# Designed miniproteins, single chains, continued (3): the designs that were tried, part 67

Each design is a single chain, and the fold is of that chain. pLDDT is the mean over its residues in the fold that is shown.

## One batch from the design tools (miniprotein)

Design m10308
Fold by ESMFold2-Fast:
Structure m10308 (fold): chain A 85 residues (1-85)
Amino acid sequence: MKKEEEEIEKLKDEAVELTKKGVKELMELEKGTVDEIREKGKKLAEELTKFQAKAKEVSEKAGIYMGASEGLVLMAASSSIIAAK
């Protein structure tokens, strides 16, 4: 039960980290070839997909009390990073 609160906090930190990483990789893409751009984009999308899966799992574990708003925010953050990319 209390582990779910820790998982939510950890996912918040990961969301911030992924946002920063996404911005850095976006800036880096302009220096690459088309193939490099495709490869980096694919890898980042895969990482964001895994993050969404984690956010959903935590939301389901926490249920309505802990996970409903937090899980939704984390999923929205992941989707926003993909859109910004």
Scores: mean pLDDT 61

Design m10309
Fold by ESMFold2-Fast:
Structure m10309 (fold): chain A 86 residues (1-86)
Amino acid sequence: LVERLREAAEAARAAPESEEAIRAALEAIVAGAGELLSEEQAAAIRADAAATAAALPSLSPEERRALGLHVADLGLALARRLEERE
C-alpha cells in the first residue's frame, strides 16, 4: 500500500497535468486513508476524491497542474504517516 501510494504520488508530481496520474494518486490516497482514518473520515475523503476526479476534464492545464502537485504532496504526506505508524 505505502509503496503504491508513494509511486502514484511521485507519478503525479512528474506529470501533474496528467488526468490519469491525478486519478491514480487520488485512488491511492483513498486506499491509504482507509488504513489510517476512521470509516467516516475515509468515506468523506472518498467522496471528495470522486468529485475531484469528475472535475478533472473541466479544468485548464494550469489548474490540473496545480491540483496534480497538491495531490502528489498530499499522497506523499499520507505515505509518510502510514510508514511512521507501522
Scores: mean pLDDT 78

Design m10310
Fold by ESMFold2-Fast:
Structure m10310 (fold): chain A 81 residues (1-81)
Amino acid sequence: SLMDEIIALLEDLVANIDSLSVDEILARVEEIIGLLEKVDPEVAASMRRWREEVKTLSDAEAREALLTLAQILLQELRRKK
């Protein structure tokens, strides 16, 4: 299902976050947002706003913010399906 694909992408992102560049993380987040628009447009819009805020941070702060966001979203989506 589309939800299972989103969950798998988030799990892979969380598992590999320390090995990815910030640009690679942002590219993966963009892919996840695109899929989320089809399932939950409000969550997709919130993630887009978070992504733009992250661009103003240092690489280390961006990684921490993106990891926290991915973990929260993963937990929430797992509870719904």
Scores: mean pLDDT 81

Design m10311
Fold by ESMFold2-Fast:
Formats: structure tokens, C-alpha cells, sequence
Structure m10311 (fold): chain A 73 residues (1-73)
């Protein structure tokens, strides 16, 4: 349950990051900013409610991808 929710949140964050990047590449900077802010506002309370459980291999892979994207920004 918690692991599935965490994976779902991470997947949504990754998908949103890809969409934001596509908008930036298309020169749609204001839409990219709005989407990023909306996604963070929507997911923040879910992330805050997640218990610190041991990460699955899938969660570890998604966390690494999200960290890489944050570092590239």
C-alpha cells in the first residue's frame, strides 16, 4: 500500500518532469512553469504523508531518475 503509493507518486513526478521538459524544448516556458508548480502543489501533501519504508528496487530506480533530473535542472 505505502510502497505502491510511493511508486505511483514517483511515476507521476517523472511523467510531469518529462512533460515540463517537452514544453521547455517547445519554448512554452510559462506553461512549463505552471505545470511544474501545479504538480508539486498536488503531490506535496501525499509525499509528506508517506512513511519512511525500505525502498523497493523500482522505487530506488525511480528515485535515482528523479534525483538525476533535479541535478540537470
Amino acid sequence: AQAELRVAVMREMLAASEEVLALLEAGREEEARALNEETLARLEPLVASLEPLPMTAEEQALAAELRARAAAS
Scores: mean pLDDT 71

Design m10312
Fold by ESMFold2-Fast:
Structure m10312 (fold): chain A 109 residues (1-109)
Amino acid sequence: MAQMLMPEEVTAKEGEKVTLTSTAVGGTIASVAWLKEGEDGSIEGLIDNGSKRAKGARSRFTGSISGNTATLTIDPVEREDTGVYTAFATVDQDGKGVITGASTRLVVV
């Protein structure tokens, strides 16, 4: 079964560059969108498709796809970036697109 995997939690220091990585198992990434759920429960789009930023997303967020790996880079990371980050991917498994996702909690100190 195709799935995306991420660490449970990533800790970063304010002002640093942070990379969040999600890895596909059982297939190759065809597309990925990145969403953030803030501590206040608000949901915002960061990346709409691979490297394409969502409308209104800040330039410090960058997305990329390489093979079975999707990456979100935050540079610099700010305290307000604390929250839950979800990679929603379409994974190509034997010619079929499987929609799956994984989440990690980012804590900025």
Scores: mean pLDDT 82

Design m10313
Fold by ESMFold2-Fast:
Structure m10313 (fold): chain A 96 residues (1-96)
Amino acid sequence: SELVKEMLEAFEKQKSAEEVRELMLELHKKYSSSNLEESLKVLELLHLIASPKLLQAKIKELEEQIKNGDLSKKEELERLKEKLKETLKEIEELIK
């Protein structure tokens, strides 16, 4: 719970997808062990917690593509918006 809250606060401060990815690498190095299973669980947690910021960045990219005339991206945009809602609910349940 405390680790999850710390990670959420750290990701909330990031402004771009690139910054989010860099933070993921930093936190994975900080919290992962030489044990593969432990490292994979940390990576899974980081991926979940970082996902809202990454999804928001991709949503913005797709909205710009649609505005520029690529209407084929509308279905993908709606899927990502739904995935963002689901991911936020999963994180809320994880925090309790």
Scores: mean pLDDT 79

Design m10314
Fold by ESMFold2-Fast:
Structure m10314 (fold): chain A 67 residues (1-67)
Amino acid sequence: MSREQVREELRRRVNQAIMDAPSLDEALDRIRRLTEEATPALGRDEADRLLDRFTRDAEDGFARLAS
């Protein structure tokens, strides 16, 4: 699998995890697991940047629902 394919697969899985998760904590756990699995292919710097973006997306989404 190419780095581009890993990136696309990770984004798809993360979006599904956020949609399906019953809570922010569960969404964050799933995002962290998925990103860590992709780290060997993407590299730490890219994986960390993606994790930060996905974390913010999940936090923003759940904060809006809680308010």
Scores: mean pLDDT 80

Design m10315
Fold by ESMFold2-Fast:
Structure m10315 (fold): chain A 62 residues (1-62)
Amino acid sequence: GAAAKEAELAALREEGERLEREGVTALLQGDPATVARYSARAAELRARAVERFGEAAAQSLF
């Protein structure tokens, strides 16, 4: 139902925010390989959100 979709979108937003925070931490620690890995995961997460919920809803994640 709509509540389940909203909960899933909220979970995706939380995961996106976590990936961004971890990516920034890795950047500050000078670990470009880890930064690239988090960036790739964030891009994959956004692509999945766009596919499932549409671009406008996915905009809230990134």
Scores: mean pLDDT 77

Design m10316
Fold by ESMFold2-Fast:
Structure m10316 (fold): chain A 84 residues (1-84)
Amino acid sequence: MSERLVSRLKKIVDHAVARGFSVEDIVQRVTMFILQQKEDGASQEEIDAMVKAAKELITEVGRQQGLSDDEIERIVKLFTQQVE
């Protein structure tokens, strides 16, 4: 059931971008969503799928907001440490 969770995560990111949230705010919202799914009993495969999708979405938003590749890599690393 990873497709449903990944789709929901993408919608969270899309809505946050549409509202003008910073990449840091988006990362916080995505992190909270993934941690909530862990508490709700999501499988490791579902968590891994969400983390992979989140890394791709964070990278895209960071580039759209004019962040350097080095800044994006730092943000993705911190995000990974919070969810893994």
Scores: mean pLDDT 84

Design m10317
Fold by ESMFold2-Fast:
Order: sequence, then structure tokens, then C-alpha cells
Structure m10317 (fold): chain A 81 residues (1-81)
Amino acid sequence: MTLEELAELYRRARRSSSLTAEQREAIALIEEKGEEMAEKVMEKLAEMGDPYGKAVVLGKKYAESEPEFAQKKLDELRAEV
């Protein structure tokens, strides 16, 4: 399973009321690999244009150094949805 396939399965899982076997496997793999894999999946989602992925990546980048800037950008991304 590629990082892109993993990110796509995770994105679809978030929009589904019930998880498929492949979506459950993707989530389990992310959890097993830990925070580093979760971060890579979020970065890939951001590259794919997913607003949630973009928000997570932006939040991590600016969380401690520029929290007001991060909040303003998150509000802008939220307004686009």
C-alpha cells in the first residue's frame, strides 16, 4: 500500500458511517506505525488539496511559534468550505 493509497482510504473513511475492511486496515496501519505515519498521511492529504489535511499541517507548523497566524489561516480555510 502506497502513502497516497493510505491517505485516500483514510479520507474516505472519515466521510463514511461504516468502515470497509480496507479502510479499517489503513487506520490500523497508521495507528501501528504511530505519530510519524499519521503526520505523513496528513501531509499527503494536504498535497491532494484536502482542507482537513491542510489545516492539520498548518496547525503543526505554527502551533507554538505563531498561534495567532495559524488560527487566522485555519479560519480562512474553514471559510472556503
Scores: mean pLDDT 69

Design m10318
Fold by ESMFold2-Fast:
Structure m10318 (fold): chain A 81 residues (1-81)
Amino acid sequence: MELTEEQRRELARLEREALAAVMAATAGLSPEQRDAVLARAFEGLGAINRELRAGKISFEEAKERVRELTAELEAEARAAA
């Protein structure tokens, strides 16, 4: 099913918030550690969007997976600091 305009805006906002949170959490890390965590963030968000577009997951599941990915990467960044 095609996403509504509101659902697309909500997902884009969550993705921006996720990237901002991960960037903030990685600020104290080495450049190599920060680049690795950010690469995983971009890859994870890309995978979620691919599955959503393929109809493999719902919009609500995509939002939950973005939140889970953000929490995992923030926890990883804090543990590395």
Scores: mean pLDDT 82

Design m10319
Fold by ESMFold2-Fast:
Structure m10319 (fold): chain A 74 residues (1-74)
Amino acid sequence: MEEIRRTIERGEEVAARLEEAGAKGDRSAQLIADSIRSNVAATKEALKRNEAAGRRGAYFLDAGSRQGEARLAS
């Protein structure tokens, strides 16, 4: 978990640096930054999906009183 978290943080830092270069006129840096951010977002979603899909996560979600999720009955 820590290693994956560090990888995500590293990616965000690199993307931010490239966005800064893009703001100075480097369009290639902007495109690369966008690609990195997209990849990081996908990785975060995959991690949350795998964690939430765990059996224990589902039980806590059902029993929890703190519900602010997009889980709508209808």
Scores: mean pLDDT 67

Design m10320
Fold by ESMFold2-Fast:
Structure m10320 (fold): chain A 77 residues (1-77)
Amino acid sequence: MKLSVEEALELIKKTIKEKTGKELSFSEAFDVYTAILGRKFRELEEKGLNLSGAEVQEELLDEDFLIELVKEYLEEK
């Protein structure tokens, strides 16, 4: 089942707390969400894939996928 944006923000907060011990506000979690979304758009453009914003967001709203993207974001690869 796909997450809502609110559920995605809660998952981002939980994942960051579990990995770093930092407690984020909703505004800070939203900043992380938009950073991940923007990074994903750039990766898809570099691969020559032209997906709509809605299609990229649907992929990002997958729980397991979002957790992995948050981990990658924290590792700054």
Scores: mean pLDDT 74

Design m10321
Fold by ESMFold2-Fast:
Structure m10321 (fold): chain A 70 residues (1-70)
Amino acid sequence: AKEEAIKLFEEAAEKSTNPVAREHFQAAADALKAGDYRTALRHAQRAFSVANDEAKKLIEEAEKKLAEYV
């Protein structure tokens, strides 16, 4: 669900050790709250490339949750 995905993106931002990843995950969560799935996905992809493994797992789960509904 959208709310579950938002929570996972916010958790990924909190667990990110790279400030670039943290900023993009936070932006992705904000975009999802605004209903802008496309912008959220772009930010997630940028963050994912520099994210630590724990944050990457959270984002993979969030993307699966979003894919079930879009």
Scores: mean pLDDT 76

Design m10322
Fold by ESMFold2-Fast:
Structure m10322 (fold): chain A 98 residues (1-98)
Amino acid sequence: APPAPSPEMLALRREIEEALAEAEKENNKDVVLLARKALEMVRAVERGEPLSKIEEIVEELLKAVLEKRPDAPEEEVEAARAKIPEIAQEFYETLLAL
């Protein structure tokens, strides 16, 4: 079983939850999406889920952002997708160190 979340991890989760609540109150759909995906990543790491789960969450976030930008150049989309493993690994290692 994964260890209990650190005080730093709990503080981060609370900050994201507060940001989500504020964004929902302001009807800021973009910030709501970002905050929800950030919470999913934090909770996945707290549960001891693997890096591949964080990669899935980051890919889902990118897909949702791209649905709002159907005019985005294919090269820009491919470049963003190529960065998913690096971004996911940085988040995973950062959250594990909390």
Scores: mean pLDDT 79

Design m10323
Fold by ESMFold2-Fast:
Structure m10323 (fold): chain A 90 residues (1-90)
Amino acid sequence: SSARQQAVRDQLFAVGRQIAVHLMTVHHMSANDVGYILSRAYRDQGLDDLADYFTPSPDIAPPPVTPALRRQYDIVRRRIQQTIAQIQAQ
């Protein structure tokens, strides 16, 4: 069970990193915007440890919630939910 839990976390972390690279390279989002989206999306799923990893420095003000940021957040949240569901179905 412990080894399976670690493998699930490693897979979710890898997906988060792939999403971060995609948002920065394809959508030209800042590291702060990406960190805000990923930390919120993981926290909404109860994955606080992964959320904390992607949380921007507390010295950096949270980004303004633009329509573009909200759209990417909704896409990322759905992708994380789908990834969790696929892992749980295995």
Scores: mean pLDDT 81

Design m10324
Fold by ESMFold2-Fast:
Structure m10324 (fold): chain A 71 residues (1-71)
Amino acid sequence: PEELLKQAIEKYQEALDAIRAGNYREGVKLLKEGSELFEQALKATKDEEKREEIRQKRDELILQLQQVLNS
């Protein structure tokens, strides 16, 4: 689960960087990959406390994405 979470975060960071650079098609592709990895991390995690941490990290990254898009 931790490795999937790490990969999900990395994909979201790559997506944010792509969007900031104006590469929206690549950014959307990376966001889809990151979202899929977050879902896989949640499915692989049995502990509810850890699941909540994964959801919070995803929500934090979504907020960062919204801020970039509204700049």
Scores: mean pLDDT 82

Design m10325
Fold by ESMFold2-Fast:
Structure m10325 (fold): chain A 72 residues (1-72)
Amino acid sequence: SMQAQLDQQKADMQALLEQAREQAKKDIEEAKKLENPQQAEVEISIIQGSYETLAKATEFNLAKEEENLARA
């Protein structure tokens, strides 16, 4: 069914986001080790921004699939 397909896509996207979240967490911990606090802040901001962009892209793709189902 279309609902089962959407549920599978949601599971796949959630797995991708979880992997990205774990990587971002590790990258932030490494950035915190930088001797210069200003450089650390910039690196952390870049890492957070990259994750947020991925999350927004995932939300956009899910919204398209849900819109297609709503029209059926």
Scores: mean pLDDT 80

Design m10326
Fold by ESMFold2-Fast:
Structure m10326 (fold): chain A 85 residues (1-85)
Amino acid sequence: MEEAMRLAEEMVEITRLALEGKISEEEAERRIEEIGEKLRASGLPEEEIKRAMKEALLRAAELALEYGLASEEEVEEIKARLEAL
């Protein structure tokens, strides 16, 4: 659980940096994909990885809403998709 949560927190921070314009969207996507690969290689139970990823994506969506880059409707749609998984 600890490793999955740490990597999820890193994904949220990368998203924040991209939203603040401190890194490019392409660089953010690359770093997030690298973290995803680390999670898949970690040997953690699939349900723990899934939970951590859902939390990270939810936090990222909330940040996008705060920065005006996503609508409230888009964030609710993301939440619904994450719950359906």
Scores: mean pLDDT 74

Design m10327
Fold by ESMFold2-Fast:
Structure m10327 (fold): chain A 87 residues (1-87)
Amino acid sequence: MNPDLEIALEIVELISRGDLEGAFALAERAVREGHAEAARDGLHVGAVFLRLQGRIEEAAEVLEKAAELTGDEELREEAERLREEAE
């Protein structure tokens, strides 16, 4: 398996189980090891999953973490929109 795909899928699996701390720890390690795109993709897909479950606040936290780790301003903007939606 491609290491990037494996990392992204493991992040999504952790988020799907409700282990956001584990997902964030794995994403931070992946970024340090040069797999920033895999971490971003896994967190983004995980956030979509959370949003579909109505867990809007947690989805926003996951997107903000992805933006912090990768500098992706689009994900930061998406997180801000979700936090406004979670009134």
Scores: mean pLDDT 84

Design m10328
Fold by ESMFold2-Fast:
Structure m10328 (fold): chain A 75 residues (1-75)
Amino acid sequence: SLFDGPSVQPSPQDIADAGTAALAESRAAHPDDQEKADADAIERISRLPGVSSAGLSGGSLIALMEDGSFVAIPR
């Protein structure tokens, strides 16, 4: 249902910045395991406010937002 009020959803740039930080932290935590770093980054991004799911698409991480939009985070 639609509700009266301003959307409190973060901007795509805010999600991209947070996702980039999550990826950097995951790589720092798993420097010797690229697959584990990627999996950890996906899990961290999927927990961001307003994010429904996250995954890999080619050279980018993708965050699918609860409103059906998506944000690409370069790897």
Scores: mean pLDDT 75

Design m10329
Fold by ESMFold2-Fast:
Structure m10329 (fold): chain A 80 residues (1-80)
Amino acid sequence: MTREELLKAIDEVEKIFREEASPEAAKFALQGLKAVKRMLEAGEDPDLVKNAAYLVLSQAEKLGAKPEVVEKARKILDEA
């Protein structure tokens, strides 16, 4: 996995939350993913950044994000 592939996957996950999640779930996920993108820009290991992205999705699910949206987002990260 390259940084470019992971960045593209995170962008696709952000799009899913913007289009398919409630405003509150989208706000939380987008804030978390913005922090994950900053880790990637700071030169953090892509595997650690990918794990951080999964943690954001797990927290969004715990905070009431629709399971179908979270699973769709996880599949995007799995393919990166």
Scores: mean pLDDT 82

Design m10330
Fold by ESMFold2-Fast:
Structure m10330 (fold): chain A 62 residues (1-62)
Amino acid sequence: MDGGLGLMGGNLSNSVRGIADYMGDRKRGEEMSRRVRELSRSGIEGMNEAIDEVNRLGEEAQ
């Protein structure tokens, strides 16, 4: 898990941007991407919150 933390954080940020662009809500995507990046800086704790945000956006997208 430790070895993949940085890569996973980057992927989560990219996923948020992709979802926002697909929905046409660029402002929301930028805000969420920024939050995901800040949370990812905290490591494991931040990653859990980032995952929750991505899941929430995924539910809104479906």
Scores: mean pLDDT 61

Design m10331
Fold by ESMFold2-Fast:
Structure m10331 (fold): chain A 100 residues (1-100)
Amino acid sequence: MEEAFELAKKLVETIRNEKDEKKRKELLEALKNAGLMALSAPEAFRRTVLVWALREVARLAESLGNKEAAELARKLAEVVSTLDNAEAGEVARFLVELAE
């Protein structure tokens, strides 16, 4: 959990440091939607949904040229894959709050 929260903070900070306003907005919105998608999923699937959604955020970041955000999103997805569904739900909620 602690590692997931630290990676989530670093990911949001990296995205907020994106100089292109349009790219920054797209990445923050994608990250917020990743958390919301996981939270709207049945509890038994929250981990699986969040892992998938974070990998999609990584692909978006890479396509936008933000390689650091892409790498952090991939690392966060890997850590989330080791959590249970309740813990993944807490990470998802934290991501939504940070991406506001």
Scores: mean pLDDT 90

Design m10332
Fold by ESMFold2-Fast:
Structure m10332 (fold): chain A 61 residues (1-61)
Amino acid sequence: SREELARELAEVLGISVEKAEGYLDAAQTVGLEFVEHELRKLPLSEEQYERALEILREAMK
């Protein structure tokens, strides 16, 4: 579910569920590329980045 995906994304990124919901909404409304670019600005490991993209892609189905 979207709620489950938001919780997983929040855990991966170390942010609030509310902020994770914002990223999911942005991916759907403005596009995945926008969120991908925003995530690249964060000090994430490669593993965190890849997992976040998997969650975002799943949410866009």
Scores: mean pLDDT 84

Design m10333
Fold by ESMFold2-Fast:
Structure m10333 (fold): chain A 79 residues (1-79)
Amino acid sequence: MDEELREILRKTIEENELSEVERKVAELIIENLEKGLSNEEIAKATGVSVKTAARAAKRVLEKALPYLEEHNDKILKER
């Protein structure tokens, strides 16, 4: 499960033009999938404000949604 999510996030980074902050946030999320991270922890690790970290995380998730939907559709659509 974690490895599939990591691959989706890596593909999101590769196929989308992410800002430096968005890329760093995506990498932190990949490394901490099992534990999860607060916006405060992301901000501290990336050196940005909590508001900037939250916005970057939201943008990364929005860009990852098409890949997540495609993955879920494959699981649900197969008879």
Scores: mean pLDDT 72

Design m10334
Fold by ESMFold2-Fast:
Structure m10334 (fold): chain A 77 residues (1-77)
Amino acid sequence: MDPAKLAALQALGDAVGKTLDPNKTVGDYFGDLVPASLKDKLLKDLTVEDLERIALGLYLAGRMDAAQAQAIGRLLA
């Protein structure tokens, strides 16, 4: 897996208090914090755009601060 995507997944996992398995689905960890269209995707199959959508969802839910969301966005850019 891309090291930048792995680092982004680790940051997202920290926001939900879990170690993320890239072979599990988005829905297994993030539930209603993400669009339904992403819930069935495996973490390893996420695009940069998908990871940005998840980070935005966590930020809006108050599970991630603005600095954390910006750091993920920069890492994926």
Scores: mean pLDDT 75

Design m10335
Fold by ESMFold2-Fast:
Structure m10335 (fold): chain A 68 residues (1-68)
Amino acid sequence: DGTKDAEELFELFKKEALRSTVEEAKKIVIDKLMEKYNLSEELAEAIADNLIEETIDKLPEEIQKEIE
C-alpha cells in the first residue's frame, strides 16, 4: 500500500526540513527511496518531487516558502 509509505516519507521530509533545509531533506528522502526500493537517483528524485508537490499544503509555512 503506497499510501502508508508516502505518509512515512512525508513525515521524514518534514522533520528533516525543519531540522536543516528543504534541499537536505529532499536528499535524505531520495537516499531512502534508493535504498529501500533499489531505484535510480533520477527516479527517486522524481518521486520525491511528486511527494513534495502533492503535500505542499500540509507543510509548515516556513518550509512552503523555501519550495520553488
Scores: mean pLDDT 75

Design m10336
Fold by ESMFold2-Fast:
Structure m10336 (fold): chain A 100 residues (1-100)
Amino acid sequence: DPALEEQARRLGETALDLAKFLAERLGLEILSESSSATLTPDGVPVGVGEVRGIITEEGVERYKAWAEHTGEEPLDIKAGDEVTIRVTVRPGSIEVSISA
């Protein structure tokens, strides 16, 4: 279905925009950006945005504050580490993961 494929592509663009927004808030020096869009076997559109970057000392403090606020267990990250932010957008659901 071309309409569902276009919806998936737009979700991928939205996911990347959100990943970039989070990267800016964490003070990442962006190394790479990518987006992908898929349809599940049952036709649900899924968009993924991924940003990799180098985290600053201020970014580490902001990340730890975010992890405490969301109840996530904070990663042991330090200034100068390479961090990946992945945002997955589905209809009615947004998932954010941060890895180092």
Scores: mean pLDDT 82

Design m10337
Fold by ESMFold2-Fast:
Structure m10337 (fold): chain A 96 residues (1-96)
Amino acid sequence: MLGEEGLRAGKEGLEAGLAGDGREGGRLAALGGSLAAEAAESGSSSGEEVAEAGRAALEGGLAALRTDPSAVTEGVGGALSGIGALTLAHLKYGAE
């Protein structure tokens, strides 16, 4: 499911960010958020899966910024993608 793929990418982004690879962490977080948003729009995943993937992307983007402030573009992109996925989950599936 796209939501599961988004969660995996977001989690990998968080792990990379915590390991000191902020650019890769932010990039993977942005991918996770994008996949979660696509899952929400296509209806291929549950609202819970999309919300979990969005949270992982947000945390991954923030971790990227903490580990490497020069990864601003990647970190902000990851965090915003996560927020977007969480917003889509709320709008499409409602508050679960």
Scores: mean pLDDT 73

Design m10338
Fold by ESMFold2-Fast:
Structure m10338 (fold): chain A 95 residues (1-95)
Amino acid sequence: LMPINPKFAEKFLEELKKKGIKIEGEVFLDPATGTGHRSITAAKAGAKLVIGGDISEEMLEEAARRAKALGLDIELVRGSKEEIKKYYEEKKKAL
């Protein structure tokens, strides 16, 4: 299992902090998660719910394996950016 790149995680979290975006306790959407780098980083940073999506089933399978290996709960959705955004909005209403 490949670990998350520490430089990616640090830079991503620093950019969010710089913009005043809070991850801890929040619902996080990544509509183009690929192998899960942003989604896993958000989950590790304490997001209440992480929704990661991609058009590639193979990418999402790798993201799922990485999340499971780290003991992280991430909702992975296969679809277009529009389908993934709709899923996010429906989930956000249910919270």
Scores: mean pLDDT 76

Design m10339
Fold by ESMFold2-Fast:
Structure m10339 (fold): chain A 104 residues (1-104)
Amino acid sequence: SKREEILRRIEELLRELEKLIKEAVNQGYLSVREYATLSLEIAAMYFTARLLARGGISVEEAVREFEGIKRTILDILRRSNVPEDIAQRIQRILDEILRLVRSA
């Protein structure tokens, strides 16, 4: 179904995001606590995407949740030592996830 295809694409983007933040903590650009917070935000995005796919949450509620998570992630990156090119790549992934959620 269209929602299952959207979920699969969002989960692919979330795995890419996890890989980028794992690399950032390994390179010393993120503290362990910043990494832990980002990992919890990503877990929340996985749960929200799955709820959306099952019809357990509205598109409007999912969009608000993802927008809140995006703001939290970008605020952490802004205060971290993460290089601008990596931060911009993360921003693009988050924007693509939001685009997919809005299309559900």
Scores: mean pLDDT 89

Design m10340
Fold by ESMFold2-Fast:
Structure m10340 (fold): chain A 97 residues (1-97)
Amino acid sequence: MREEAERLIEEARKSKDPAEAILLLLRAIEAAAKAGDEEMVERAVRELREHVAKADEITASVALLAAASYLAAAKSAGDEKLVEAFDRAIRAIAEAL
């Protein structure tokens, strides 16, 4: 799971498409949170904020909707680490808008 998160972050960095990069980073946050890797969650959230800050309004809105969907799924599953990670992701997206 940690190796998956790191791979997804590297793919996001290489992506020319801001929407693709953001979706890869949300997947990286999920993988890192499931691995219990707080440092990797922090890194993925930081990268997400930077990508959203450079994205257009439509792409940023899609990022917020996707992050909210991950948060809802985490709450339904009772996964406290995923809830914490995606709460942080939503705050990072909001701060970058």
Scores: mean pLDDT 83

Design m10341
Fold by ESMFold2-Fast:
Structure m10341 (fold): chain A 99 residues (1-99)
Amino acid sequence: MEAGKAFDEVLKAASPEAQKYIKKAIGAANEMDVLIKTRPEKAEEYRKLGEELIKKYADEFAKVSGNKKAADYIYEAMVNPETAVENFKKALEELKKAK
């Protein structure tokens, strides 16, 4: 999956401590998707809870990495899967600027 490849590049560009929060965020996004598929009637509630958890981990990533723009793009990629490839590429660009 193209989004998975873009995600891996973002993960590799982040420090080990920051990688922890990216992994937690993707875990929350995947769990949200599973819950919505299992109980479509609760999809709105699961999206709200999942987005709040993803935002929490993105904010933690911003604090650890010092890169709020990359964190914002990672959040958008995870809550709007249709934009995942574009937003992960933008996050990678911001992380590369920090090298």
Scores: mean pLDDT 80

Design m10342
Fold by ESMFold2-Fast:
Structure m10342 (fold): chain A 73 residues (1-73)
Amino acid sequence: LSEEEREGAIIHAAAVYAKAKAEGREKEALETFKKLEAEHPETKPLIEEGIELAKKSPVEELEKKYKEFAAKY
């Protein structure tokens, strides 16, 4: 992964996790991540960094950052 792709993946995972947790669907998000990690083991550290980022940032800010990142690429 390029550094930009890695950064985007971390932000995406953070936004997904933060939104799901806010909606009471944390378990569903974690199961989705487990499936992704099983199919693509290289995503595991990115998902872990995303979850950690989600604990320190408001969901609205993470969603905005992800949308801005998606608009660039």
Scores: mean pLDDT 78

